Designed miniproteins, single chains, continued (3). Designs and how they scored, part 76

Each design is a single chain, and the fold is of that chain. pLDDT is the mean over its residues in the fold that is shown.

## One batch from the design tools (miniprotein)

Design m10624
Fold by ESMFold2-Fast:
Structure m10624 (fold): chain A 118 residues (1-118)
Amino acid sequence: MLPFPHLFAPELSPEERKVIRDVVESNFADRELANAVAELIEDGIRMVRYLSRKTVERFLKPIIEAHLEYLEKRFGLKFSEQDIEEIVNIFLKYVGKELTLEDVRKITEEVVEVILKS
């Protein structure tokens, strides 16, 4: 219970949210699962775009773990510590960088690939 810092970050643009939704919905037939995966990706991107490196390094892993625990509990998925670290490291590469729409798509595709192999 502390996604608190990123809740005050600006929301992603409608175009960025559309890119995330299009990639996620093309890979997950279950709409509730697709929505939950999109929320994980949106939260991760908001954190790395708008928060300081120190804040991201402190809170990113716990927030990703909370999203993945929800996916395990709700949808019967199972994530290893390695899967968690892979997702965290995808986002950490973008800390302090200005993200393009192509960066948003690439992050979404890489995170979806980790989730699909679970």
Scores: mean pLDDT 83

Design m10625
Fold by ESMFold2-Fast:
Structure m10625 (fold): chain A 80 residues (1-80)
Amino acid sequence: MKKIKVKIVVNLAPEETKEQAIARVRAEINEKYLEVTKGLSEEAKEKIKEAFEKGLEEAEKQIAAGAKKVEVEVEVEVEE
């Protein structure tokens, strides 16, 4: 089994709307998803995608709570 751990950190600009902040976090998560799933099976990609979707939910919660810095850790184990 391969253990994948990714930490995503996004600093929010004072002039950003919550929608803009969420869009930036989503882009960072998508970039990391593509990076960590490169060369993996379709099943592994689906499992990692679910873990990243939970990470996005946590990020959105932090932004809604007024966080100026969003930190999310995604951990998932997949079969090689």
Scores: mean pLDDT 77

Design m10626
Fold by ESMFold2-Fast:
Structure m10626 (fold): chain A 87 residues (1-87)
Amino acid sequence: DEKKKKIEEEVKKIEEFFKGKSFHDYLQELAKKKKLKGGLDTLTELLKELKSLGVSLEGLDAYLKKTGTVDESILELLERIAEAGGL
């Protein structure tokens, strides 16, 4: 359906944005580049960049599941950002 197509498009945008880097490698580079400390601040900055590309939290969740990047701590941080209105 339309929602599935949108999520698949967002997953492709994320893959292109990371340019073959893993999610964790990209977060580490982003933290160093922006001098961020802690997962929440780094993940918030990543979500701002992805939002500028038209990527939703659902698209990011789909990307993480597709790549097998299932870290409970990352999922908890994503939930906290969504609750705080960081989308």
Scores: mean pLDDT 72

Design m10627
Fold by ESMFold2-Fast:
Structure m10627 (fold): chain A 74 residues (1-74)
Amino acid sequence: MAEDERLKEMAREAAESLGLELIGIQVTADHLSVTVTDKDGITATASVPRAEASVESLREALRQAVETARASAA
């Protein structure tokens, strides 16, 4: 319970720090998946291993996911 709430808070902090709208969070035994939308309406999902999850790793994963989605939309 406490671990899942910690992971969700980390995801919220990472998304907020990048100016992304948080659409959804999915926590599994192995992974944390975060779905966001940027200011241009680009939606992206980033997944990080639960054991390696941190605000910094989520921020990097979300930044890369949004960039990849934008490249695919262009």
Scores: mean pLDDT 80

Design m10628
Fold by ESMFold2-Fast:
Structure m10628 (fold): chain A 92 residues (1-92)
Amino acid sequence: KVEEARKRYEEGLKKIDEIIKQMNKLYEEAVKNKDDPTKIRELLKKAEELYKQGKEVADELERVSPAFGRAARNKVDEAYKKAKEAFEKALS
């Protein structure tokens, strides 16, 4: 049922967008607090938790529609890679 899959995809996309927005805020906060390694480590842990939540939402979407789930997972993976790279640069 494409109709039911689309509705669930929209709900899942809203959750994914929220997770990505939170991830981007953690990225910006890490850049601003690059001189505070304790703060950066805290932000990294939060980013890892958001990434785990994002993957769970993407996995749920994939069970409804493989195409929708893959698209969501790619967005979550890219947002996490960006955040992780920023944290690694700030800690080096």
Scores: mean pLDDT 78

Design m10629
Fold by ESMFold2-Fast:
Structure m10629 (fold): chain A 85 residues (1-85)
Amino acid sequence: MKYTLEFEVLKLVPVDPETGFSSAEAIVTLTTEEGKEYKVKLYEEWKDGKLVDVKVEALSPESEPAKELIEELIKKRIEAEEAKR
């Protein structure tokens, strides 16, 4: 399926030098080839440069399939980043 992704950062908590913790919140807009838009809320937590938690929330019932697709894309991105040494 052809689609485009747009990211709107809502909140960014910078790395805490004592704990190594950081977090980010974003709205992800997925636009299909047909021009249909789906929106999900993305939350990510990192500790010492490693992703420790990710949450994806559909902002409408219609966006549930987009939530699943975005979760899969994030998983693949994490796997690619972990492969870097």
Scores: mean pLDDT 74

Design m10630
Fold by ESMFold2-Fast:
Structure m10630 (fold): chain A 85 residues (1-85)
Amino acid sequence: MSPKQILIRRTAETLRQLALNASVDELRDAIDVLKEVAKLWSKEDLAYLAELLEDQLELNRSKLSPEKQQLLQDLIDTLRKLAEE
């Protein structure tokens, strides 16, 4: 696994921990920071993060509030759109 893939996986894990354990506002703030940083990422890296987040969301959907599910889905959709452009 490349160092870049390790960092992307660590980003996904950090978001998973925030989604399960942090407030909605803390998750929103972390997502906003990630969206700014993500515009510097390659399309392949954005697609990989989106796939990891989709898998995490499906596995943890029943443990998340509707607000947190929507925040994560909006992030996934944003990353997917950036990866296609």
Scores: mean pLDDT 85

Design m10631
Fold by ESMFold2-Fast:
Structure m10631 (fold): chain A 79 residues (1-79)
Amino acid sequence: SSLEEFFKELEEMDELLRQYAKKLLEQGVPQEEVEKLLQYFQELLKAMKDYAKENPEMQEKLLEQVRKENEQLRKLLEE
């Protein structure tokens, strides 16, 4: 289902964002700033899950959007 695929893409996004956060720490970004950023992302991911559950008509569009964002994150981490 689109909802199950969406949740899998959000799990991928969570992992990619954690890898990005690790890269920021290695580049000398203060741990407090990185922790705040990760908290923000966790709140955003939770809100996206809740919104998708309540708005079935939006699930396919949300899936396409998250896939595009994950593709951009992978490129950012590769380079």
Scores: mean pLDDT 86

Design m10632
Fold by ESMFold2-Fast:
Structure m10632 (fold): chain A 78 residues (1-78)
Amino acid sequence: MYERAAEKAEEAARQAKEGNNEKAAEILRETAEELRDSHPDLAQAFEEAARQAEEGNNEMAATMAELIARQLRATVER
């Protein structure tokens, strides 16, 4: 689970950096929905990153998604 979520966050960050806000927001929102029942706090983090992408704050969306991915990868490595 966390590996998949980290990969999704990394892809969303890449899309945001490329200026593809709509794609970044879509990936982040879909991932948040998948996590809502099992990991509600993580789902909220993805939802906030998606909101930044939807508002056109590409750099913030990318930064948030990269931070989420880093935290998830640290969790999986243990």
Scores: mean pLDDT 81

Design m10633
Fold by ESMFold2-Fast:
Parts: sequence; C-alpha cells; structure tokens
Structure m10633 (fold): chain A 75 residues (1-75)
Amino acid sequence: MKLTLEEAGEHAINAARILAKEGRISPELADEVIKRIQEAVEKGDLEGMRKLADEVAPHAPELAAAIRHFVELAE
C-alpha cells in the first residue's frame, strides 16, 4: 500500500495523539512532534520526516518507529 505524504503525516499525527492519551509520551512531546510533522508535510519534505523519526527515537522509540513506518509507505 502506497500513502501520499499527507496520508503518512495524518497517520503519524494519530500515532502521536494515541501514545499521549495512553500516557506513553508526554503531551508536550506529542504537540512538538505533531507541529514538526505538519511543517514537513506542508513543505513536501519526506526527508525531514525521516530526520524527525531519528531525532525522536532516543526519547520515544515507539513514536519514532511509527513515523518511520508511515514514511516508508509514502515512498
């Protein structure tokens, strides 16, 4: 299944929201990551989303894995 960058961003944002609601990541981290995903999607910056996953990995490996997965599906 191939996603658009917009669809990949929506799925990644939903993952961040779910993890925050379940208390697995802080709401502050979720809000920051959501904002950065939205900026990357608006710019058409798929590489920026990959970089975001790498930056998030030490703090929230589950969220980083989700972002990376959806980015791979958008390629």
Scores: mean pLDDT 85

Design m10634
Fold by ESMFold2-Fast:
Structure m10634 (fold): chain A 87 residues (1-87)
Amino acid sequence: DEVTEVLELIRKLMKAVAEGNKEEIQKILDEARSKGYEDLEKAAEAFLEGNYKEAIDYILRTIEKYNVPVDEGTLRALEAAKKEFEK
């Protein structure tokens, strides 16, 4: 199921970012690219470049595009991160 796969990739990406694991972020970028998840690929690339505001925006676009059923806590965390990096 594409929705489940996208959700799992978003969760893995956010965990890798929280852990500072650039190798894992690169692997997620490569997987998103291979599967045509363009906005998720751009999110991973933006995190690697330190463009956190743009990265969070691309994750939110991915959630909207694929109608990903993210839990309330995950959505609130992403929105909070976006506001923090808009300063």
Scores: mean pLDDT 80

Design m10635
Fold by ESMFold2-Fast:
Structure m10635 (fold): chain A 74 residues (1-74)
Amino acid sequence: GLVIRIDDEADLEKLRDFLESKGFEIPSLEDARKVLEAFDTDGDGVVTRAELREFLASLGLHPSDAELEALLSP
């Protein structure tokens, strides 16, 4: 779907790989989940495109629309 699910290992792997490509070291999927959980303030386990953009901006990352599409697409 057009969202990242915190409970979906494939979504967490895509996010981890993207962050590692930008110079962040994410040693496990559990660490990637903890990072997303800190940002998922409504606790529904779902991160929307807007929330993902804000999260990445908080890390100093400014992804293109194409990069966000790649993270959110199946």
Scores: mean pLDDT 73

Design m10636
Fold by ESMFold2-Fast:
Structure m10636 (fold): chain A 70 residues (1-70)
Amino acid sequence: MSKEEIKKILEQSGFSPEDAEKIANAVEPLRDDPAALLRKVALEGLKLGASVDQVSLAVQNLRVALGFPP
C-alpha cells in the first residue's frame, strides 16, 4: 500500500489532511510489515489527539485495504 493510499484512508476515517500526512509519513517505513504498520497508525493517531473510536475506524479501514479479514 502506498503512502497516498494510507493518507486517503485516514482522511476518510476523519483525520485532517495534515494529520493524515503525518501518520502516513510515520508508517511508510513499515509498509512491508502490515501488523507493525497498523499498530503505528493507532499510536500516531492517539498522539495527535484522535479519539479511540476514530483510531479504531482508521485501523479497521486499513486492515480491509491491506487484505486482512474485517
Scores: mean pLDDT 82

Design m10637
Fold by ESMFold2-Fast:
Structure m10637 (fold): chain A 83 residues (1-83)
Amino acid sequence: SEEQHQLLQLESQLGLLQMEYSVAKKTGLIKDKSVADKIISKLNSLKKQIENLLSSSKDPAIQEKLQEMLSELNQMIDEINSS
């Protein structure tokens, strides 16, 4: 379905951001405000896209996956803001 393709694209983007964040943590680059701000900006952009799909989706399986992704995104945002 169209929603399934959108979900796969969002999952791919989340995976790339998780990798970028992991590298930034391991290298200490996350302590650079400009790096942290760029990652937060990307996370907030992805969050809006997920929330938009969640608001329009009627598929419970897609809704569950989107909610899991929002939980992971919020955890990363909170962790960066707490650093």
Scores: mean pLDDT 89

Design m10638
Fold by ESMFold2-Fast:
Structure m10638 (fold): chain A 68 residues (1-68)
Amino acid sequence: TPDEAAEAARKAFEEKGGDANVVSLTARAGAQSGGPEAAALNTRMAAYSSGGVEVADKAAEAWREAAR
């Protein structure tokens, strides 16, 4: 599920401190959901790792840029 992927991404991010792994895991969660809704879910899932509106906003921009 997207929530499980977000938790895995959070752990990988904290342990490695790398964004690449977080992006990879959130992309996997998006693949399960599919479509444009996946982008929104990936942003929300990434926010679970860091928390905070500002982080979520930047994550949305980065994901949107990568997806489009």
Scores: mean pLDDT 50

Design m10639
Fold by ESMFold2-Fast:
Structure m10639 (fold): chain A 77 residues (1-77)
Amino acid sequence: KSIGELAKEMVDVALEAGLTPAQAAHIVGLAVQKAEDGYTPEEVGKAARDHALQLGASPEAAERVGEIAKELAEKIR
């Protein structure tokens, strides 16, 4: 999958989890920025998952956000 496709999947999962469009965009931006700043894909995935949980996503939805964020980071790096 392309970076754009992964970003869209992450937004879609966040929106389905009840997050706002602004919150979904923030999580994607956080993942992209951390990957560009030299964080590992594992660290990026964990950060995105933890942030989604803090915003009220279910553990299952947050885990999916983290998995997609990790894959996105692997494509950037």
Scores: mean pLDDT 84

Design m10640
Fold by ESMFold2-Fast:
Structure m10640 (fold): chain A 94 residues (1-94)
Amino acid sequence: MSEELLEELRKLLDLLEQFAADHPGALSERQRALLAEAREKVAARQPLSEAELDGLDRLALFAFLRLAHLGEDEAAQQLKSALERFGRLYHEER
């Protein structure tokens, strides 16, 4: 992964971790495990698998849709912007 993709991934993980903290029970055990593993790999500068990156992309979309449904417009917009930046870089590197 590029340094640029790693930086945008860190920002996305920060927002997803905040979403998980603010909305306990919104994420499944598998989704929480994915976030924890992704954070550890990013901290260790280890590459994420394509399946992990695809999983984070889908998780971010679900979190965005939930925030939008709840009327948390600012948080939804922040997550949407991070997801769009991450997705653009991720698809460029595929």
Scores: mean pLDDT 82

Design m10641
Fold by ESMFold2-Fast:
Structure m10641 (fold): chain A 82 residues (1-82)
Amino acid sequence: SEKEELLVRIVAGILALLRSDKLSEEQKELLRENLKLLLERKDEIKDVEHLRQALEALEGHLKKFGLEITEEDIEEARELLK
């Protein structure tokens, strides 16, 4: 589904940021907490357009830092979303 693919890409992008050296430890802690909340509430997400906007914003941050989502990030994201 579109929702599933958007969630996979969002989670993978978060994992790419967490793997990077571009964030402080405080920023990484906040991002891990946000990821945890997203995973816990994924079945409650109804608005696919909000997910698209979140992904666009996340991709913007990744581009700013020169980061790319890897195949490993995608696989880890799919595993977390099972």
Scores: mean pLDDT 86

Design m10642
Fold by ESMFold2-Fast:
Structure m10642 (fold): chain A 77 residues (1-77)
Amino acid sequence: MEALEKEAAELAEKIEAGEASEEEVERAKELGIELLAARAAATLSAEEIERLAALAAAAGGWGERLAAALRAALAAK
């Protein structure tokens, strides 16, 4: 998790500097979803995670990826 946070921070710095490629921006979004799911799994109850995953899935698009990551993190508990 900490390694992913560091990588996401480095990508964010490149984006802010205007040096990031479109592929690096997309990678930063994917890392952000994984980090958000991992933090939610660490701080929320199983019921809260399941409810959040259902809401994320209902939103569609990136919400479906977030829902999958949340459910994977819940299963790893």
Scores: mean pLDDT 75

Design m10643
Fold by ESMFold2-Fast:
Formats: C-alpha cells, sequence, structure tokens
Structure m10643 (fold): chain A 67 residues (1-67)
C-alpha cells in the first residue's frame, strides 16, 4: 500500500538523521575526552549509552521494515 511504503521511507530517513546526529555527538564527546583525559571514563560511558540506544532504535526500525 502507498501509505505504508511512505511510512517505511520516512522511518529510514528519520533513522539516517538520528544516526548522523548521534555520530556527530559521539565525535564531540571523543574530542572532549582528548582535552579532558581525566573525564574519559565519564565520556566513554555516555558514548556507550548513545550507541546502545541507537542500536535499539535501529532494531525497532528493522522489525518495522520487515513487516
Amino acid sequence: HHHHMERKRRALENLEILRKQVEDYIKQLEAEAKTNPEKKEEYDKRIQRLRENLARVEAAVQRFLES
């Protein structure tokens, strides 16, 4: 159905936008960790949580696309 195809396209587009935003934010956190090595553990934990959350969203979108 046309409407269902449009929703799948939008889900992929939104996922791509989210992925880029998360990747950019991770790069910023990695840069900050280089300038503040004493806070590296804090930044590493934030980066890990961001990656885990993105992976969950990607899995949800993939399940939607397979429907």
Scores: mean pLDDT 82

Design m10644
Fold by ESMFold2-Fast:
Structure m10644 (fold): chain A 73 residues (1-73)
Amino acid sequence: AITPEEAELLAIFEEQSKGTLEYLKENPDKEILEKTRERVLGLADLLEEKGYTALAEKLREFAKEVEELLKTL
């Protein structure tokens, strides 16, 4: 089950990730996209170790969206 702390972090992530993805679509840069994907996946692994499994899964979904953007460059 999701904790109240993770639920709040998840809501913040959802809002911020929308803006970040829109920015990356408007300003496509292969190096930035590759570094963003790498950093996000690393953060997801750390959060999963801490028990924030739902938040980690959302970060992995975001990384997939970044991968799709990389394919369009």
Scores: mean pLDDT 81

Design m10645
Fold by ESMFold2-Fast:
Structure m10645 (fold): chain A 90 residues (1-90)
Amino acid sequence: SKAEEAIRLAEEGIRLAEQGNGREAGELAIEAAYLAEISKESKEKRIEAAKLALRAAILGMKTGETLEGVIQAMAGALRAIGVLFQDGGK
């Protein structure tokens, strides 16, 4: 499912950020947030995916060694926040 795929991508992003690859972590955070946003399967899984994507983005910002990497991570964080806002609304 798209939500499950988003969760796995976000978890991979977290691992890459922990290894110092902030740029790739940010890119995976953007992709995970996007998949969570377009997934209409489970609200609980979408929220979980968005939270993990946000975590990957925050860690990516900490390990980003280039301006481009930091911008990618920031974009991922903003998209994840958007998903959380949409699922928080009734």
Scores: mean pLDDT 76

Design m10646
Fold by ESMFold2-Fast:
Order: structure tokens, then sequence, then C-alpha cells
Structure m10646 (fold): chain A 62 residues (1-62)
């Protein structure tokens, strides 16, 4: 399926930003993609180098 991904993370060393449409494998449904993104956000938020999370979202593109 096609999803719109928006990620923004500020760290002590760099800023990372990504916004765009991504094609996911057909084996992954939207809820599985959202769960993976939530786990990634949790890991990033737990990092001592992370100053700010500006976005971690995914939406299905229709």
Amino acid sequence: MRVHLSIGVRTEHYDFRFEGDVETPPSLDLEQVKELLREMERVVAASPDTLRIEGFRVEEVR
C-alpha cells in the first residue's frame, strides 16, 4: 500500500526530517506500519541525544 510518512527529529548533532509517499510491502497493513512507527518513536525519544521530536506519523494515501 502507499503511505504518507512525516518524520521530524532534532538531535544534539543534526536535524533529521523526511516527508513523502512510500510504497510498503503488501504483507504490512496500516496498523502494523503505525505500530512500527510508534516503536521507532519510543526508541528515538529514549535516546539521550534526542532534543525534540517534531513528528512521527503515517497516513494511508488514497
Scores: mean pLDDT 78

Design m10647
Fold by ESMFold2-Fast:
Structure m10647 (fold): chain A 84 residues (1-84)
Amino acid sequence: MRALEERIALGEELVARALPYVKALDAAEQEALLAEARALAAEHAAASEEEWLERIREAADDARKTAVWMLALLGIGYAREQAE
C-alpha cells in the first residue's frame, strides 16, 4: 500500500503544481509546451515507468518542468496503449 499511497500523493502534488500553470498559458505557449513534451517523450521512449516517475518527482519544485514531464509521460502511455 505504501507505493500506491506515494504514487497518489505524487499525482496530487503534480496536478496541484502543473494544472494552474498550464491553464494560464495562451494557445502559442500551450503549443510550445506540447512540442517540448513530445520531444522528451521521443527522447525517453525506452525509459521505464520508474525512471519517468523519478524524473517527474525531481521536477516537482518547478511547475513548468512538472507540466512538461507529465505531458511527456501521458504521451508515451497513450502511444503504448494504442500500439498494436
Scores: mean pLDDT 68

Design m10648
Fold by ESMFold2-Fast:
Structure m10648 (fold): chain A 50 residues (1-50)
Amino acid sequence: EAKNVDEAIEIAKNDPSVKEIIILLPSGSAVEKIKAEIEKATGKKTVAIN
């Protein structure tokens, strides 16, 4: 199933005005792994908020 996150990644990747990505993750998530995966996919700084 298509996830909202995938759409957000595509927008962030293609928009040069987006310099930083901020994601809200629930407690107990694999925060560092998810953050690294998004940063790798987009090439932009990613910050996780909990």
Scores: mean pLDDT 68

Design m10649
Fold by ESMFold2-Fast:
Structure m10649 (fold): chain A 81 residues (1-81)
Amino acid sequence: MLREAAEAIGVSLEEVRKLVEPVLDFMVAKLVAQGLSEALARRAALAAAVSGLAAQRGSEEQRERVAELLLPLAEEVEAAL
């Protein structure tokens, strides 16, 4: 899911993790304050980063593919709120 979404826009999930590493704790704290578990908040933060990269750098097809791959995580986040 997250790995496949990152790969769809030409990056590894490891690259995404390194990109968000300086702000990850801040993003997680904000999402936990909104009602997410820490584990789900970390996955949501990575998903937000992948979606942001797709919006900034991706084609229409890449953005659509990322949305499809991240849909189960979006549903899990909605169910947790």
Scores: mean pLDDT 81

Design m10650
Fold by ESMFold2-Fast:
Structure m10650 (fold): chain A 76 residues (1-76)
Amino acid sequence: HMTPQEKVTEFLQALADAIAELGPENREEIVKRAVEHGKSLGIPEELARKIADAALNGDSDGLAKAMQEARKVLEA
């Protein structure tokens, strides 16, 4: 059984791996992969998109907020 924190951590690792593999300029494919992987972990599409966009934009505040929202959804 994965905790909400473990699911968010796995999602972020997969997102980081996709960015490293594809390059940050491949935003559309990175967001698509994030949405698909997030769905498998129980993260809603809108939150997966927000996390991916914040990471790609270097928006540390937006990333932290979206991650916290994802944890709350997974705790419910």
Scores: mean pLDDT 84

Design m10651
Fold by ESMFold2-Fast:
Structure m10651 (fold): chain A 81 residues (1-81)
Amino acid sequence: MREEIERILEEAIELFERVFGDRELGEELREKLKSKDPEKQKEALEKLREFIEGLTVAEGERSEEQERILRAIEERLKEIE
């Protein structure tokens, strides 16, 4: 379900924007994910993964939302390998 994964990734970018207060950086991530360049897509996905993993470490636990986002990132990374 590509549309479901795309929505989850958009939620991850929105979370990133809320945490950092930086909509320009969020828009850069969206542009990279929409790019036809697999390396740019991978870069954005890796950055989102690092963000969520860092958030999990900082909070001491992984939420359902964080698990859902990480799974969506893994599925997208697998598609571009």
Scores: mean pLDDT 77

Design m10652
Fold by ESMFold2-Fast:
Structure m10652 (fold): chain A 92 residues (1-92)
Amino acid sequence: MEEAREVLERAADALVALVPEIASYSDVRVEEVAPGVYMGSWYATSSDPSLDDGVSAARIVDGVLEVGGGTPEERAFAAALAAASGVAVRPV
């Protein structure tokens, strides 16, 4: 549980660095939805005042963050996120 929270917090920090539309995050929550499977969520604040703030979510399986990997661009982003965050990231 603490490992899943640390993974999510590091990933959220990396998202702020990689995605210009995200200014900051807060209210990090982690819940176990199945054995070894966690849903993490955070509140993302937009850097553009014309865009709404929103809740973002990610799935964590055995300490590995799962992100979209259906395209080469999504896989490249997963690699960049892993490098920036220092956490294990798996494109799915």
Scores: mean pLDDT 72

Design m10653
Fold by ESMFold2-Fast:
Structure m10653 (fold): chain A 82 residues (1-82)
Amino acid sequence: KELIEKIEQVLKDAEEVLKEAEELKEKVPLALKQAEEAVRLAREALELAKEDEKEGLKKLTEGGASLGLARMHISSQKLYEE
């Protein structure tokens, strides 16, 4: 099932970003918040996709957006020279 595989990949990516965001949590708490939301939304997408592919895709889109925001916050922090 193609959608399930896509959701599993996004969940795996979100979990990796969450670990990086946890290491940076004191400097970029917004990255942690977005990474946590991405993981939650990807897990919801996975469960929803088993019953309704359209609802699963909608949650995947929301999770992908949160993942993108988490990545942007982490990248922004890396641009700051201390």
Scores: mean pLDDT 82

Design m10654
Fold by ESMFold2-Fast:
Structure m10654 (fold): chain A 81 residues (1-81)
Amino acid sequence: SLPERQISSEGVRELVEVFRKAMDLYNKYLEELKKNGVEETKKKIKEEEEKVKKEETDEDKKIALSFAIGMMEVDIESLEK
């Protein structure tokens, strides 16, 4: 169960916002995959992940990116199999 603080309208809004950001990033990567193929998409995902780990201080953006990358890794694995 979510902590009581996360049941507040503010905490729920923040969680939904992170998921929406993750879905926006995922859709962006899907378009990249359609345009440039699997190899280029993998390279760009890796580069962006490294950049975010080094330069980004916003934890919500890091979480959103991690979710988007995880979803893309599953899709790419399925396509390569």
Scores: mean pLDDT 72

Design m10655
Fold by ESMFold2-Fast:
Structure m10655 (fold): chain A 85 residues (1-85)
Amino acid sequence: MKSAEEVIDTIIEIVEEKKKKGEKKVNTEELAKEVSKKTGVPEEIVLDVLKKAAELEGEDPENPEIDKLLKGLKKLKKIYLEASS
């Protein structure tokens, strides 16, 4: 099983690629499916991580803005790193 930190890193990479293509928002359900396919982590676990990241920035959990989602994911990664120290 991938660690929460590794899952978050994979999400960040995918979201940054979408941002480079000019996307402004992501669909979290579609993103969860894409991350699940790449990492082997169940879609529902990835979706939970995405919802938590969006909620940290006060964003819509279904369709957050990319910049806000990236900020939330980076915050969530730091929280998980501190919890495992």
Scores: mean pLDDT 80

Design m10656
Fold by ESMFold2-Fast:
Structure m10656 (fold): chain A 86 residues (1-86)
Amino acid sequence: MAEEILRGMELMERAAELAAAELEAAGETELAERLRRLTREIVEEGRRLAEAGYSEEEIAEALERRYGEEARELEAEARAALEAAR
C-alpha cells in the first residue's frame, strides 16, 4: 500500500521535472523553480504520512486539502506561460 503511493509520488516528481525543464527552456526560470519546490514539498509530506501509517486514500486526501489549490494555480500559470512562449 505505502509502496504504491511512494511509486505514484516518484512518477509525479519525474513528470514535474520534465515540465519544469520545459518551462526553464522557455525562459520561465522562476516558474520552473516554483514547480520544483512545490513538488518536493508534496512528495516530502506524502512520504512522511506514509511512514506514519496513513493509507493511500488518506494521504491523497490530505495532500489535496493542503496543496491542491496551490498546485492547480501553478499548473494554470505553467500552462499559460508555455502557451504564450510558443
Scores: mean pLDDT 80

Design m10657
Fold by ESMFold2-Fast:
Structure m10657 (fold): chain A 111 residues (1-111)
Amino acid sequence: SSIYQAISELYQKLQEFADLLSAWQRTGDQATRDAAIATADQVISLARSLSDRMPYLRPIFDALISALNAAKARIQANEPLSADERAALSAQMAHIQLYLQLEQTDRRNQA
């Protein structure tokens, strides 16, 4: 479905952000930091678009946007994420992943 494709794209971009965040935290590389910020903005934009298209899932997307904005603020300040900020981001990523897996399972069961 178009919903599955849109959430799949969101999750893929979110994984790209997580990889860039990890690389930046390990290396301190400014180009990687700039890429992480740009990718966070792309994920936020996608999540906001999905929230507008699917108002019933708005709380899920708003929680993700909140966690990403907190992470982005730390990256922009050139500061590491706190344990709570890392936990919040991981929880939102896991939530999106579970929703995507449920959509995949539902589609297979409707065949």
Scores: mean pLDDT 83

Design m10658
Fold by ESMFold2-Fast:
Structure m10658 (fold): chain A 87 residues (1-87)
Amino acid sequence: SAEEALQAAQEAILQAVRAVQAGNLAEAQRHVDEAERHIEEAKKAGAPEEKIRIAEAALQEAKGLLYEAQGNHEKAKEYFEKAQELR
C-alpha cells in the first residue's frame, strides 16, 4: 500500500542517517537506494503529493549528509538546498 511504502521509505532514511553517523558509508548508500525505491512504490500506489514531498525532502537531507561524510562538500550543499526547497 501507499502508506506501507511511505513508512518503509521513512525507516530506510532513518537507517541511512544512522549509518552515516556510525561511519558505515556503504551501508548508508544501500539504505538511500532502498528509500528511493520505496518512494517510487509510494508514488505508484497513489500516495498524497504532500507526503511524497516530505519523504523526498528527508531523502535529500540524508544524501547531503552522506556526501558531506564522503568529503564532497559541494554536492552535500546541493542536496541540502534541494531539501529546503521541498520543505
Scores: mean pLDDT 89

